# Ledger of designs, part 71: designed miniproteins, single chains, continued (3)

Each design is a single chain, and the fold is of that chain. pLDDT is the mean over its residues in the fold that is shown.

## One batch from the design tools (miniprotein)

Design m10451
Fold by ESMFold2-Fast:
Structure m10451 (fold): chain A 94 residues (1-94)
Amino acid sequence: MIEELAKKIAEEVEKEVRKKMLVEGEALSSTMSLEETLEKAREIAYKVAKETLEKLRREEPEKPLEEIIKEAYEKALKEAISVPRKEDEERLRA
């Protein structure tokens, strides 16, 4: 159940990251290909979403599932958007 929700959140985050990169032209300034960036974003989004869903289900069992999903999505999206910038910083450090 949690893994299925995390996968759906990761897919939605990947779509949003793709939109932002294409619209804002950030893909043109990245040292990684668009495909590599999206794969990393999806992996990070899945991990963050799964961790957030598990934590909220334990700490706030009374919280509606829809609110838990929303919070997991927002946190996963925030982390995924940072992927291109973090990789560029690490690459430039040699």
Scores: mean pLDDT 70

Design m10452
Fold by ESMFold2-Fast:
Structure m10452 (fold): chain A 55 residues (1-55)
Amino acid sequence: MPIDDEKLQKLLASDKLSEETKKRIAAYRPKTLEELEKIPGMTEEDIKAARELLE
C-alpha cells in the first residue's frame, strides 16, 4: 500500500500513534506500508493503527 505525502501527514497528525512512533515515521519517511513495517521499534499495534489510518 503506497504512502503519499497526504497519508504521511495524516499519520503524523494522528492521536492514535505515540509521539515516539511519529518521530520514527518522520525520520524514515516510508513510501509503502511494507517500508513502515520494517522501521525499527514498530509494534504490531503501531502497524495496525497506521493501516487503519491509511485505509
Scores: mean pLDDT 79

Design m10453
Fold by ESMFold2-Fast:
Structure m10453 (fold): chain A 58 residues (1-58)
Amino acid sequence: SAREVTVAQFHMLALASEYFLLERLYQQGKASQADVDAAKKQYQDAKARVDALEKQLA
């Protein structure tokens, strides 16, 4: 549904923000590479979810 796409898009944006924050913290020595890699993976999975839902509504 259109609602599912919207929710997935907001979830993806939230994970993108977390990934950006963790990269900044990593540069400051306040986060590990593992934390950054985990956030990147979550963001990529969320992007794949948005793409799949958009294709279902086409």
Scores: mean pLDDT 86

Design m10454
Fold by ESMFold2-Fast:
Structure m10454 (fold): chain A 82 residues (1-82)
Amino acid sequence: SMEEELRRERERREKEREEREREERLKANIKARNPSLSDEQAEELLRAMEAEDAERVLELAPTDPAAAIIAIGTELDRELKE
């Protein structure tokens, strides 16, 4: 059905937009807490957090306990989200 295909396409686009917005917000939060990081370093930190690579997170932002906590998926992660 054409209507079903259009619905799936809209859902796909909406999910892509939501994911992009979430990534942008997380990147902005990372940069706000770590203003010395470049855009590229902030992206690497975000990817390390998504991969739950705590070692990499600590290498990129050793003084940001919130980033380390997010990377290891702890309870504080809930309070940092809107």
Scores: mean pLDDT 67

Design m10455
Fold by ESMFold2-Fast:
Structure m10455 (fold): chain A 98 residues (1-98)
Amino acid sequence: MEELRRKGEELKELGRKYFAQKDYETAAKKYIEAAELYVKSGEYPLEAQEMLDNAATAYDRAGKLDLSDQLYDQGEQVRQDLIEAQRDAALEEVRKLR
C-alpha cells in the first residue's frame, strides 16, 4: 500500500544516513524497519530483500557476523515468500477474467 511504501522509503533514507556516519547498528535497525514495511505492503519483494541485505552488510561492518548471516538468509526467504504471494494473487485475478 502507498503509505507503507512511503514510510519504508523514509526508513531506507535514514538507514543510508546512519550507514554513511558509520553508525552501523542504527543503520541496520532502520533497514530492518524498512523491510518490515515493504513486507506488510505485500509488494516490493526485491526492495524488502535489498533492505535486509543492507542490514546484513551493516551488521557485518559492526562485527556482528551471526546477525549478518541470519539477515542474508531471511532476505532470500522474504523475497521468495512475497513473490509466491504476488504470483498467487495474479493467478486469482486471471482466473476471475477466465
Scores: mean pLDDT 77

Design m10456
Fold by ESMFold2-Fast:
Structure m10456 (fold): chain A 81 residues (1-81)
Amino acid sequence: GAIADDQLVRLTVTAVAKSEEDMQRATALLSEITGEALEPQGRRLTYTFVGDAKRVAAIMQGVAEMSELLESLELTLEVLP
């Protein structure tokens, strides 16, 4: 793609799970992928990560793998200067 692997990017994940239990499972998986302790609000999780495009791509792949737990998923990617 047009974005270099070492380009700084901001990823915002907004996820709504099918149930509160599914959100707890999704949050645990995303916490393992990111190395961060994430905390959802009921069925909703909003998470922002700033890093290189290669790391963000790995996080996006991990989020896609948990899509069966999710009612909706929005990923916003912003290229930083």
Scores: mean pLDDT 81

Design m10457
Fold by ESMFold2-Fast:
Structure m10457 (fold): chain A 61 residues (1-61)
Amino acid sequence: SMEEVLKKLEEVIEESIANGESRNELLDKLVEVLVEAQKQGIVVPDEKFEELVRRAMERLA
């Protein structure tokens, strides 16, 4: 479901921040989640994805 995909995106963000991963490593992982979701017919709205990315990038700055 969309909620499960969004939860997985948040989980990936928290794990990347906890592990001290780079912005590029985080972005690659987020893209993998979106690609997997799209294969299952789940499309994350651009606005929701952009907001999650913005918040993640602020925390990694």
Scores: mean pLDDT 79

Design m10458
Fold by ESMFold2-Fast:
Structure m10458 (fold): chain A 88 residues (1-88)
Amino acid sequence: PMVEELHQALKDLGIPLSPEEVAEILQSLDPDGDGYVTSVEKLSSALGLSDAAAQKLFDAADIDGDGRVNFPEFLAYLKLLSQGKSLS
């Protein structure tokens, strides 16, 4: 499920959220249910990141350059970041 995948990716990046918090984030980021993240501000607020960090994450995950990031692309990018930034 999307909640478990996002929870694990965020945990691997050192962002300690509960599964319930992750579910709330998904609802906030995708209120239309179309599976796309289109707002850097919502992403920043939901993940507790700086606007600059959220924008870099969004831009790097936007492989198609459409200005939209679907959840599978977003999760894949977070997983790649966690592989390169394992916090001991």
Scores: mean pLDDT 67

Design m10459
Fold by ESMFold2-Fast:
Structure m10459 (fold): chain A 92 residues (1-92)
Amino acid sequence: SKDIEEVEKLLEEAKKKFKEGKLEELEKIIERTIELLKNSKEPTKEKIRLASLLEAMLTTFRMLALEKGDKEAVEILNKQSNRVAELEKEEL
């Protein structure tokens, strides 16, 4: 599936941007991933799986940002985690 491959690539790119401290680019990638999942014609089960992977990744990033005392990153990641939770509840 083209959508599944694109989401997986975006998740890998998000990990790279987080490691590089490029928070603005990270936020744009996460927002693009959420939008792709919302609009995807993939089976609901696959969309839930990919959304869960995104949620797990954001949880890990938030923990790392918290350990570093990066309040800006924590706020961005918390906001995006809430968006993913809303997506899983209402849009998938």
Scores: mean pLDDT 85

Design m10460
Fold by ESMFold2-Fast:
Structure m10460 (fold): chain A 65 residues (1-65)
Amino acid sequence: PLSEEEKEEAKRNAKLQEEILRVLDEIARLAGSDEPAVEVIREMIKEESLEEALKLARERLEELK
């Protein structure tokens, strides 16, 4: 079983991933699923660079608004 610290980290990471995916859906809606930033952000999620992925996703979304 996971420790309490690992459980809290997993919850934080899950919330970050959910937020990133919401932003990616909005980017795809505005610019299309072929937007290059979407692939870069997905790679960052795989690398577990979740905070950087969220920052890049938000910056790109703001540029598209």
Scores: mean pLDDT 78

Design m10461
Fold by ESMFold2-Fast:
Structure m10461 (fold): chain A 97 residues (1-97)
Amino acid sequence: YLEEVDAVTSKEQALELARKLVEDAENTIERILKEFDPNDPLVREALELLGQAISVAREAIAKIERGEMTLDEAKEMLKEAVQLYEKARELIDKAKS
């Protein structure tokens, strides 16, 4: 994902990547809720981080669509959302171990 953000050269590409991240994060939440104990502290923290990643990505989508941010600002928000998503995945990997 971070490499994909660096490859973004247009607001349209930023929108596509943000929408993909929301879809991937929502699918990850559904998978976690089916496969893991939601009372596990690592699982709970991962779900919170995934929710934050979705929120940041949706905010980026809304602001890009309204013309309220530059491409550089969009890439910064996408990097934040990606970092939240990757941290959530790391926590789930630890919960599996």
Scores: mean pLDDT 83

Design m10462
Fold by ESMFold2-Fast:
Structure m10462 (fold): chain A 97 residues (1-97)
Amino acid sequence: GSGTATTTITLTSPLSPQQGQRILQRIRQLADDRLRSDPTVISIDVQVDTQNGTITITVTGTTQGSATTTAQGLGQQAQQILTDLGISVQSITTNSY
């Protein structure tokens, strides 16, 4: 059966709307690339909460394993993007459903 996993990245500070849009665009590009290349990934949703400084990546896969590994992988790639932009990450967590 299919599985779902969510990676939540909590930042040390809120983002400006411009920073939020830039981050969303870059992470969405990674998500779209993964969807095209990985047949075990069904859908990816990316949300950026600028006020709370939170990024949420929700992955639905053909299995719980594919959802979890994809959500973790995208979370690590997102953390790299944030680091390159000089944005500090407080925590990153992945939950599987």
Scores: mean pLDDT 90

Design m10463
Fold by ESMFold2-Fast:
Structure m10463 (fold): chain A 94 residues (1-94)
Amino acid sequence: MLSERDIHEIVVRSSELHDEFLAENPDLDELETRRTVGRILGEILRITQESAREGKSLEELRERLEEFVATLPEEYRPLARGMVEVALEVYERS
Protein backbone atom coordinates (compact mmCIF):
# COMPACT_ATOMS: atom_id res chain seq x y z
CA MET A 1 0.00 0.00 0.00
CA LEU A 2 1.29 3.48 -0.86
CA SER A 3 2.02 5.75 2.10
CA GLU A 4 1.59 9.56 2.03
CA ARG A 5 5.41 9.72 1.78
CA ASP A 6 5.37 7.48 -1.33
CA ILE A 7 2.69 9.68 -2.97
CA HIS A 8 4.68 12.82 -2.07
CA GLU A 9 7.86 11.35 -3.65
CA ILE A 10 5.99 10.59 -6.92
CA VAL A 11 4.55 14.14 -6.99
CA VAL A 12 7.89 15.89 -6.25
CA ARG A 13 9.96 13.84 -8.72
CA SER A 14 7.24 14.19 -11.42
CA SER A 15 7.14 17.98 -10.82
CA GLU A 16 10.93 18.11 -11.42
CA LEU A 17 10.43 16.24 -14.73
CA HIS A 18 7.63 18.71 -15.66
CA ASP A 19 9.88 21.73 -14.93
CA GLU A 20 12.63 20.20 -17.13
CA PHE A 21 10.05 19.59 -19.90
CA LEU A 22 8.89 23.25 -19.78
CA ALA A 23 12.53 24.47 -19.85
CA GLU A 24 13.23 22.28 -22.93
CA ASN A 25 9.99 23.42 -24.67
CA PRO A 26 9.87 27.25 -24.13
CA ASP A 27 7.57 27.77 -27.18
CA LEU A 28 4.71 25.78 -25.61
CA ASP A 29 1.80 27.60 -23.95
CA GLU A 30 2.84 27.29 -20.29
CA LEU A 31 -0.67 27.38 -18.74
CA GLU A 32 -2.17 24.79 -21.14
CA THR A 33 0.95 22.58 -20.77
CA ARG A 34 0.76 22.78 -16.95
CA ARG A 35 -2.94 21.81 -17.11
CA THR A 36 -2.28 18.83 -19.42
CA VAL A 37 0.71 17.58 -17.39
CA GLY A 38 -1.27 18.00 -14.14
CA ARG A 39 -4.01 15.77 -15.58
CA ILE A 40 -1.41 13.19 -16.69
CA LEU A 41 0.20 13.11 -13.22
CA GLY A 42 -3.24 12.90 -11.57
CA GLU A 43 -4.18 9.86 -13.70
CA ILE A 44 -0.82 8.12 -13.08
CA LEU A 45 -1.31 8.64 -9.32
CA ARG A 46 -4.92 7.35 -9.49
CA ILE A 47 -3.92 4.19 -11.41
CA THR A 48 -0.95 3.58 -9.06
CA GLN A 49 -2.99 4.10 -5.85
CA GLU A 50 -5.90 1.94 -7.12
CA SER A 51 -3.45 -0.83 -8.14
CA ALA A 52 -1.86 -0.70 -4.65
CA ARG A 53 -5.32 -0.98 -2.99
CA GLU A 54 -6.18 -3.97 -5.24
CA GLY A 55 -2.84 -5.69 -4.46
CA LYS A 56 -1.74 -5.68 -8.10
CA SER A 57 1.76 -6.84 -9.10
CA LEU A 58 4.40 -4.45 -10.45
CA GLU A 59 3.87 -6.06 -13.89
CA GLU A 60 0.08 -5.43 -13.80
CA LEU A 61 0.68 -1.79 -12.77
CA ARG A 62 3.22 -1.36 -15.63
CA GLU A 63 0.66 -2.68 -18.15
CA ARG A 64 -2.06 -0.31 -16.85
CA LEU A 65 0.27 2.71 -16.95
CA GLU A 66 1.61 1.83 -20.45
CA GLU A 67 -2.00 1.54 -21.72
CA PHE A 68 -2.68 5.04 -20.33
CA VAL A 69 0.50 6.52 -21.92
CA ALA A 70 -0.58 5.08 -25.31
CA THR A 71 -3.75 7.27 -25.15
CA LEU A 72 -1.71 10.50 -24.85
CA PRO A 73 -0.55 12.82 -27.67
CA GLU A 74 2.96 11.84 -28.87
CA GLU A 75 4.57 15.08 -27.57
CA TYR A 76 3.63 14.17 -23.95
CA ARG A 77 4.54 10.45 -24.07
CA PRO A 78 8.28 10.85 -23.18
CA LEU A 79 7.41 12.99 -20.12
CA ALA A 80 4.61 10.58 -19.10
CA ARG A 81 7.00 7.60 -19.42
CA GLY A 82 9.41 9.38 -17.05
CA MET A 83 6.58 9.84 -14.54
CA VAL A 84 5.56 6.17 -14.97
CA GLU A 85 9.12 5.00 -14.17
CA VAL A 86 9.08 7.12 -10.96
CA ALA A 87 5.71 5.61 -9.96
CA LEU A 88 6.92 2.04 -10.69
CA GLU A 89 10.16 2.58 -8.71
CA VAL A 90 8.20 3.84 -5.67
CA TYR A 91 5.61 1.02 -6.03
CA GLU A 92 8.35 -1.68 -6.11
CA ARG A 93 9.85 -0.28 -2.86
CA SER A 94 6.44 -0.08 -1.13
Scores: mean pLDDT 84

Design m10464
Fold by ESMFold2-Fast:
Structure m10464 (fold): chain A 87 residues (1-87)
Amino acid sequence: SIDELIEEGLKLLEEAAEHLAKVDPVLAEQIRRWIERIKKASPEEALKLLEDAAVLLYSHGARAQDAVLLEIAERLAEIARKIAEAL
């Protein structure tokens, strides 16, 4: 279901924020704000936020050569694609 996909995306964002807390606390705080927005969002708004998060985390992961961020970004992009297909 879309709700289960959004929940999976939220868990990945929480993992990203925890990972980033030591190395980029500003980005970690931005991700935590996105988590709170997604929790209050419509499915369409949640999709946009998850897509935006995937792009941002991919960019940071690629720049930092951070395999954890790149994996999270790829998984978020896949979840966003599945949500888009289900809408």
Scores: mean pLDDT 88

Design m10465
Fold by ESMFold2-Fast:
Structure m10465 (fold): chain A 85 residues (1-85)
Amino acid sequence: MVETLKAAAKATQSVLDYIKTLTDFEQAKRRALDLITSLETIPELQELASEFREKLDKATTRDEVAAAVEELLEKIKEKIKEAEE
């Protein structure tokens, strides 16, 4: 449902904004992984969440974590565009 995808995009944006305020890589990575876990409960986002979980596991810097979350947000927005009437 478009509403569920819009809620997911809003949650992803909030996490991205929070991560950008963090200097601690481990804290940023844990917050991003918590987001991925919540997105895995949405059937339309399960494949995308799995892809970004692997990407985050390979991240070694806060900037890489932020970039991954930003890319995830853009992909969720693309799914919203496809689902809009």
Scores: mean pLDDT 83

Design m10466
Fold by ESMFold2-Fast:
Structure m10466 (fold): chain A 93 residues (1-93)
Amino acid sequence: MLVMLDGAPEVLKAGDVATFSAVNTDGPPQTVTMLVSKSEIDDKKYPTRSEQVAAGQTLTLSVTLENDKSGKIEVAAATLSGDYSRATRTIIV
């Protein structure tokens, strides 16, 4: 099963990095794709990350903030088998 780890609200500014994590808790090794599914901070198109993740392993997506803006960032993680999870983090400037 694929699980996104929720983050507590984080105080960040432009140039800082927000980190999101997806864990394959008990599933077989699968290709996990992470992407920014929604951003209230900016209209920037973020790259996706796709890696094979084994049971107990974590895939991390790092999002560099371009603006001193407060708002929510939503990151989704999905597998080709149809597992899907998302997490939202509130960024406070």
Scores: mean pLDDT 72

Design m10467
Fold by ESMFold2-Fast:
Structure m10467 (fold): chain A 94 residues (1-94)
Amino acid sequence: MKEEIKKKIETYVKTIIDALDKGNPVADDPRFLEAAGLTKTAEELAKDILQRLKVPEEFLDEAVEIIKKTVRDYLATHEVPAEVRARLEAILAE
């Protein structure tokens, strides 16, 4: 996968995490919660992101690793509310 696409995936995941951490009205939009992967595995979230970026699903495994790394790095460097932490840890559990 190209570095530019890897950076877009990382930025997208960070944007989702930021929205959850700030307590934005993400809970008021079921479509956004579903799209944000709050009820999805890392694989399902990766599929959605790749589809939005029009990247082939052959890069699914690489996208999953980028998502998991981004979530792990965020949890290692930021203090988040327990509910947000639980949701992010669920993304890492496959």
Scores: mean pLDDT 68

Design m10468
Fold by ESMFold2-Fast:
Formats: sequence, structure tokens, C-alpha cells
Structure m10468 (fold): chain A 61 residues (1-61)
Amino acid sequence: MTKEEEELIKKIAELLRKFYQGDMEALDEYVKLSKKFSTRLTDEQIEEVYKRIKEALEKEK
């Protein structure tokens, strides 16, 4: 995964955290970033991104 893709993962994690705090605007930003992933990454890379997000969420429990 490239540095640019790692930065997108970090941004998504930040937006999800804000959404959990009740920031509905963060949901809109998350949708925009998710659309960028679909247009810029292969299906395999998208799966890897989601896997990392899932692991981060499990760690926060």
C-alpha cells in the first residue's frame, strides 16, 4: 500500500471516530473518501483497507 493510501486510511479512521461522537458532517466526508477509494484502488486494495479499519475498530474495544 502506498503512502497516499495509508493517509486515506488514517483520514477514514478519524472521520469514523467523529461520526461515533455524533458528528453527522463527518459521515458526508467519509462517503466522499469511500468514493475515492472505489475509483483509485483495485478491489484487492479496497479489501485490504477495510481489513485494516476493522482491525483498528477491534483494537479500540
Scores: mean pLDDT 65

Design m10469
Fold by ESMFold2-Fast:
Structure m10469 (fold): chain A 89 residues (1-89)
Amino acid sequence: SSELKAALEEAIKLLAEAAKLAEKLGLDSSPIQYAGLLLQEALEKGSSPEEVKKIAEEAYEIAKPVMEKSPEVKKLVEEAKELVLKAAE
């Protein structure tokens, strides 16, 4: 759906902001960058809502180690996750 596509695009943007913030804080941004790539693949493949939910949960798990080190990074990643999961309902 157009709503799910828009949510994925916005979530990818939020993860890019989170990765940039992580780098500014001296943290490894690689897990967040990889999470963003998973959402980008879902967007490009036109993944179903059910597939997108699984991918979003996987992306969130991958980002956890960086999220635990910064509340500001955590906020951006959680916003991205919630946006995608709500649109995939």
Scores: mean pLDDT 87

Design m10470
Fold by ESMFold2-Fast:
Structure m10470 (fold): chain A 60 residues (1-60)
Amino acid sequence: SMAEQLEQVKEKIREVAKEKGITLSEDQLNRIAELALTNFGFPVTKEQIEKVLEVELKIF
């Protein structure tokens, strides 16, 4: 389901954020996951997640 895909993408985003030392709120996490799924579809790669984080947070 779309909800299961969203949860998998959110978990991957948590992993990438932890590796980068980034703290995300639940609202930021949900927004970034939705943007990644909308722009790239499922499954989302680590590189695609880094791209969304860069654009959304301007941190890379």
Scores: mean pLDDT 81

Design m10471
Fold by ESMFold2-Fast:
Structure m10471 (fold): chain A 65 residues (1-65)
Amino acid sequence: KKRVALVVDRDEERAKAVGEELAKKNGFDGFIAINTDDLEKALELARKLQEEEGYEVALYFIEPE
């Protein structure tokens, strides 16, 4: 089963940078960065990745400060 970090941030560049570091540090197979402040949208994407693609998803929601 592939393990991925799903990183949610309003800042796309920050989401990608954090996702890359989290994947390296924790030995994930990859990361997915999404530019949204909608928690429901993030949770729905995590559900789809787990149920439809069979990924093990670690969800990280990043807020400024």
Scores: mean pLDDT 76

Design m10472
Fold by ESMFold2-Fast:
Structure m10472 (fold): chain A 59 residues (1-59)
Amino acid sequence: GAAEREAAIRAAEAAAVRALAQGDVDGAKSHAETLVRAAASDPEAQARARRGLAQIGAV
């Protein structure tokens, strides 16, 4: 449901931020891709995911 999607988005976002903090750009991109995929079916979650990706410097 929506709660599970939000939890998955948050987990992927946190993982991407941790990877970037450790200098793991490839890992951060992998987590960012998971984030985008998790948000794909929900326009509101998709907009939130895009903002998170912009903040961490991922495309």
Scores: mean pLDDT 71

Design m10473
Fold by ESMFold2-Fast:
Structure m10473 (fold): chain A 90 residues (1-90)
Amino acid sequence: VEEALDLAEEETNKKNYEKAVAILKKIAIEVTPDNSVKFWAIVKKMVDNGMPESLLQQLAGPLSFVTETKAAVEKIKDSKELDELGKKVK
């Protein structure tokens, strides 16, 4: 998972957003709480760099799952803000 996140970040830096999105979609279900921060940071970097909205829409489901998984594992009630942020991305 960490290697896949590193590859997604590398593709993001090369502006190969389609490849980065494909990698993130494949690993979203395997993301741990520690990896969720990096996952989100890569997505934000892609958006800030002008990634097409159509590709961002493909990540809406994966992002919701990553946010939900982090909240479930940590049982953090204060994660309501993160959960709402994930829903707003969609």
Scores: mean pLDDT 63

Design m10474
Fold by ESMFold2-Fast:
Structure m10474 (fold): chain A 74 residues (1-74)
Amino acid sequence: DLKEALEKLKQELLEKAQLYENLAQGYRFGAELAQEAAQKTGSEEVAKQAEELRRLAEEYEKKAKELREKAEQL
């Protein structure tokens, strides 16, 4: 049944969006911790890692939004 297949796909998209939202939150928290560590240690490498984690958080937030928009169209 096409309707059942679409409902299942919608559920999978929403679950994946939630996972990406959780992942983005984790990356944002990691970025804050890394930035604090960089300030305490003076490590440019750790500071670069904080920037990378912040970029990953933004990327996963965008992907989560796109998945939710796709689910709404089903």
Scores: mean pLDDT 88

Design m10475
Fold by ESMFold2-Fast:
Structure m10475 (fold): chain A 69 residues (1-69)
Amino acid sequence: SKVLEIVEKEFKKFEAAVLADPNITDKTFEVSWASFKNFWMAIFGEDEVLTQFLDERYAELKKKLAEKK
């Protein structure tokens, strides 16, 4: 959907910023992710498709951060 295309574009920007941050910690990541997720859920509402999309992106980025360590 067009909504998921917009959120994916913004997620890629968020992901790049997180992975480029040399001072990123688990705590700062969780705070930043909560802000990102809550922002998009507030704009588009809590629907199953958006929730699943965000959960999959969270798991993917969390894995990439763990592999960076």
Scores: mean pLDDT 82

Design m10476
Fold by ESMFold2-Fast:
Structure m10476 (fold): chain A 80 residues (1-80)
Amino acid sequence: KKAEEYRQKVIDLLKKAGELLPEYRPIAEKGIEAVKNIDTLKARIEFETYVKAVAEAARKHDPQLGKEIEDYAKKLLEEL
C-alpha cells in the first residue's frame, strides 16, 4: 500500500541525509527506527522530532533534500 512506499522513501532520504551530514547520522538512524515502528504513539512522536531535526540540517546544505524529507514525511503520516 502507499504507506509502505512512503515509509521506504523516508528511510532512503534519512539515510542519504546521514551520509551527507555525518554529525546528524545518529539522529537519522533514530528517525529510521521510528519509521519502522511508526504504528506506536511513542514512535510517531520520535519520528516527528528526529525528522524535523534532520530536515532542518539538510535544508542548510541541500534545500531540495530538506524539502523532500518534509514532504514525504507528511505523506507518510497522512496514509497511517
Scores: mean pLDDT 81

Design m10477
Fold by ESMFold2-Fast:
Structure m10477 (fold): chain A 68 residues (1-68)
Amino acid sequence: MESPEVLINILNARLKRAEELKDKDPELAKSIVENVIKFAKKAYEEGRITKEQYDEILKKANEILESI
């Protein structure tokens, strides 16, 4: 079973990759962030992560989208 911490680490790693790509490939960066948001929402709805973890990922994702 994937722990919530492992899932959050995966999502954070994907968001970091999107930040690295935002200047070179903003369309790809945006796609990565949108996929992270969709995955986090599903994980929260399935009870795999807490609301606090979901809110933190969503905040980081939106900050990246606003910078693209």
Scores: mean pLDDT 83

Design m10478
Fold by ESMFold2-Fast:
Structure m10478 (fold): chain A 89 residues (1-89)
Amino acid sequence: HMSLLEKAKELLEEMAKVYIKWVNSDKSFEEIKAEAPENLIVEEKDGKIYVRATPEASEVFRQAYKENPEEFRKLAEEILKKVDEEIKK
């Protein structure tokens, strides 16, 4: 129950960390991609970065959402808010 949501939170936080690093650092796309965890896919298009979970890792999201969609949405919103605060600085 709580364990699945906690795993989903960890994965969302890893994705957020990659995006924040892209926005707040002078690192190239190649550097950001090289430093990303294997459970993430990092792509660049038109000067924007896109961070996705691998199909295997994203199964955690599916299971967490299936168990409690309301709590999953709250977690996603909290992570997005943290991203906004970090890039604001």
Scores: mean pLDDT 80

Design m10479
Fold by ESMFold2-Fast:
Structure m10479 (fold): chain A 80 residues (1-80)
Amino acid sequence: LLEEAERAFEEGRYKEAAELAKEVIEKYPGTELEKRAMGLLIRIANAIDDPEAHRLRIEVLTSEDPREAALRLAEYLETL
């Protein structure tokens, strides 16, 4: 699942990468896989020139609930 998300990102399929990263966060909360999936969402946001994605990325890094912030970022990226 995470490997598929990383592959989608490398291929420029950002929407699919965000969807797969969201699944990792939902299925493996509190694990290293969750942290890696959140990191992937941040990398996707950095790869696109979108002000809202950048704002949501900052919320993942500064939020009291980084999981909730990451899920919001993933949902936004899925709409692009």
Scores: mean pLDDT 82

Design m10480
Fold by ESMFold2-Fast:
Structure m10480 (fold): chain A 58 residues (1-58)
Amino acid sequence: MDKKVTIRVKAPTKEEAERQAEEKAKEFLEKNPEAKIESFSVEETPEGYVAVVVISVP
């Protein structure tokens, strides 16, 4: 059964949120080489930006 893991990161700028989320996703993929990134999104909030990565694990 496929499992979904969600990683979320908040940062003052879109670029920082994206970079930090990419780093967290890479760390997860290093432990789970067969996992796949299903989606990557960045949302603007009153306090900054939130990047969300959804990863599927077989």
Scores: mean pLDDT 81

Design m10481
Fold by ESMFold2-Fast:
Structure m10481 (fold): chain A 83 residues (1-83)
Amino acid sequence: VAAVENETDPREAVRLAEEELDRARTAQEYRDLVRAIGRAVENLEKVAETSDEATRREIKEAIRRLAVLAASAGVRAAGLEFE
């Protein structure tokens, strides 16, 4: 289970996702990271519901960055699956 899955701090979620992306070596690890990022986004969206405007903006930017990281992981997973 990737540490990013349970992170509710937007900056830490992005940092953990970037570290996991750098460490991933197999198609399964990249797919597990895509799933973990999806869970982190769900958690951040829930945090945003009760946050002030400044924190909500920070969360939205983190979600955008996480989406880019998930897309990168998905592309790498697909490339490895076709071997």
Scores: mean pLDDT 80

Design m10482
Fold by ESMFold2-Fast:
Structure m10482 (fold): chain A 85 residues (1-85)
Amino acid sequence: GKGVELAREGIELAKKAKTGEEGAKAGELGARGALLSPNGDPRLTTAASILGAGAWATDKFTGDNKAAIEDGLAAAELGLESAEL
């Protein structure tokens, strides 16, 4: 569905993020994906929350939070894969 597609797009964008602005945009796309999910899958909502937290961390601590963002993205990907089941 459109929600999963937008969340996946957000994750892919976050993986390629070179700046805090790009990280924030990735989190926004993930959150929008969750909101546009017709059935509000809890795993998709969790993935969006993790993406949002990663974007917030990038914005607040630009320079050294890449590992935390990568962990959040990995968890978000796992959440999206689970939602597809």
Scores: mean pLDDT 57

Design m10483
Fold by ESMFold2-Fast:
Structure m10483 (fold): chain A 82 residues (1-82)
Amino acid sequence: SAAQREQILAQVTKLAEEQIRKAVEEGVLSEEEARELLRLVTEEVRDLVERSTGSAQQTLDMATRYAQGLIDSAIHVAELER
């Protein structure tokens, strides 16, 4: 349902915000990089959730793993450029 998709998006976005905030606090990401990454993750997760045909749990698991991959990749790139 649309309500379940909104809940999944909110949950995954909150997880992403926490991880990105921690990366800023640890000096891995700048505030600007963090804002751009959160925007990207939110857009990509929204698209994935809207396109998902699986159960709510499957969609949550997929969206969480996808968001984690995007965050991990961005952190890795930022660390290589420093």
Scores: mean pLDDT 85

Design m10484
Fold by ESMFold2-Fast:
Structure m10484 (fold): chain A 103 residues (1-103)
Amino acid sequence: SLKEKAEELIEKIAELMRGYAEAVRAGDFDTARKLEAEIDKLVTELIKVARELGLTPSQIREIRNTIYEARERVLEATYRGDWEAADKAIEEMKKKILEIIES
């Protein structure tokens, strides 16, 4: 179903975000950039699925903003060496997007 596809995409985005944090922590900015591009592709697919589920333009903007804010929080936390905060940002992103999709 479309809802199952959305949930799978959210889980995969979260997995790639964790990989992004690890790459940034390692100073491997080439891998971080590659993972960022892969996240953007999955975000595009998630937005397509969200439209098919009948989400409003406002809800779609909220999903996009949630992901971009999470990336910024992950980057800041990783530079501070606070991987607990980075993991929390990813989990909060996942929860928020699931709540928007289920609304």
Scores: mean pLDDT 87

Design m10485
Fold by ESMFold2-Fast:
Structure m10485 (fold): chain A 77 residues (1-77)
Amino acid sequence: GPKLSPELEKEVHEALALMGVAVLKIIAETSDASVEELEEEAKRLLEILRKAGVPEEILKKFEAEAKKIIEERRKKE
């Protein structure tokens, strides 16, 4: 039988994506990371989440949040 309910599996995947967003925010707020370095970190985190089995609808939410963080850094230079 299924080891996790679909809702619980989705919640776990959403939590993983939120952790990725939190890591990117911490780097952006606590370091002198450039826009290019934040873009590379966002790509790296996205690949990790994809390999972990996070579905595309949740990955798209991660990409949208990562883009906002990167755009905020770009405006501040």
Scores: mean pLDDT 81

Design m10486
Fold by ESMFold2-Fast:
Structure m10486 (fold): chain A 71 residues (1-71)
Amino acid sequence: MREVELTLKIGEAINRGETIVLETPEELRVARDVLVFLGAASGDMSKYADQLARIDEALAAGRPVTLTFKG
């Protein structure tokens, strides 16, 4: 998936409270960077803590991850 497409899908998943599947290590790294940035920008570093923990575990294991957001 292209970085731009992935960023838009993450934004939509957050806005709509949807689930997103990240399949490749590249997608996981992009998603991690996006969520870290959004957490910092929101002034609440804990906002995406659960999703970030899941991404970090998946990156360490080299496996896909499923993220769920509350709308």
Scores: mean pLDDT 79

